# Designs tried in a protein design run: designed miniproteins, single chains, continued (4). Part 108

Each design is a single chain, and the fold is of that chain. pLDDT is the mean over its residues in the fold that is shown.

## One batch from the design tools (miniprotein)

Design m15998
Fold by ESMFold2-Fast:
Structure m15998 (fold): chain A 79 residues (1-79)
Amino acid sequence: MKEVLSEEQIAFRKQLGKELGRIRREEGLSQREVAEELGVSQSTVSAWERGTAAASREQLRRIIRWMTDRAIKELSEII
């Protein structure tokens, strides 16, 4: 099936890449470390964070899981 992404859908995936970069910086992680955790190249993480590339559906799933795990950790620190 041909995946037709709207401009808004592409923007959403790019925004998740920028949020990944924000969380990564807050955690003190390098782009290489995040790339190893997500099973992608460091250049892919760099492109996502700059908003020059949108994640694929499979990559998006990995990003969401990574962000969710980090968000739970951050919430635990404010108790």
Scores: mean pLDDT 74

Design m15999
Fold by ESMFold2-Fast:
Structure m15999 (fold): chain A 90 residues (1-90)
Amino acid sequence: SLIEKERERNRQLALETFREAVELAKQGKIDEAVRLAIAGMILASTDLSPETLRELAKLYREMAEAFEKHGHKDLAEWYRKVAERLEKLA
C-alpha cells in the first residue's frame, strides 16, 4: 500500500538522519546533531517496530558517547536514558 511504502521511506530516512547526527556529534557539532536527532525521531514515529527501536537505541548510545567525549555529560546521560527506554520497548 502507499501507506506502507511511505512508512518504509520514513524509516530509512530516519535511520540515515540519525547516522548523520552521530557523525556531527563526533565532530563536536552538538547543536546540529541534536536538531537532526529530533528530526530523525519525527520521521521514525511512523514505524516503532522492535527492529527500528533497537537500531535507534544503538544510534542514541553512539550519540551519547560522542557528546560525553566533547564534555556534554548531562546530554550524554539523557541520550543513554532514551536508548535504555527504546531497548525496553523493543
Scores: mean pLDDT 86

Design m16000
Fold by ESMFold2-Fast:
Structure m16000 (fold): chain A 98 residues (1-98)
Amino acid sequence: SRAELHELAREGVLLMASVTLAHMHLFVLKKAGIEIPADLEKRMHDLVDQAIALEKGFTAALAAGDVDAARALLQQLRAVQQEIDALKKEIDEVAKKQ
């Protein structure tokens, strides 16, 4: 329904906002002179790229009115966002030791 598409769109925006904030947090730490291990930085960039690719598929599914495809892609985006949140916590622990 239109209401389901609207709620899926809202959830997608909130997930991508979380992804963007985690990526910006890495940038701010580096600007503050915090040394981030190259492997953690690469993992964050790879996960952000994956989230962007999933968002493109999700927005295409929403535009087509394909609720089932949009829901499946949103679930995949949530999984990637959870990995990004866990990585952000790992980066924060590295930062606290400096």
Scores: mean pLDDT 89

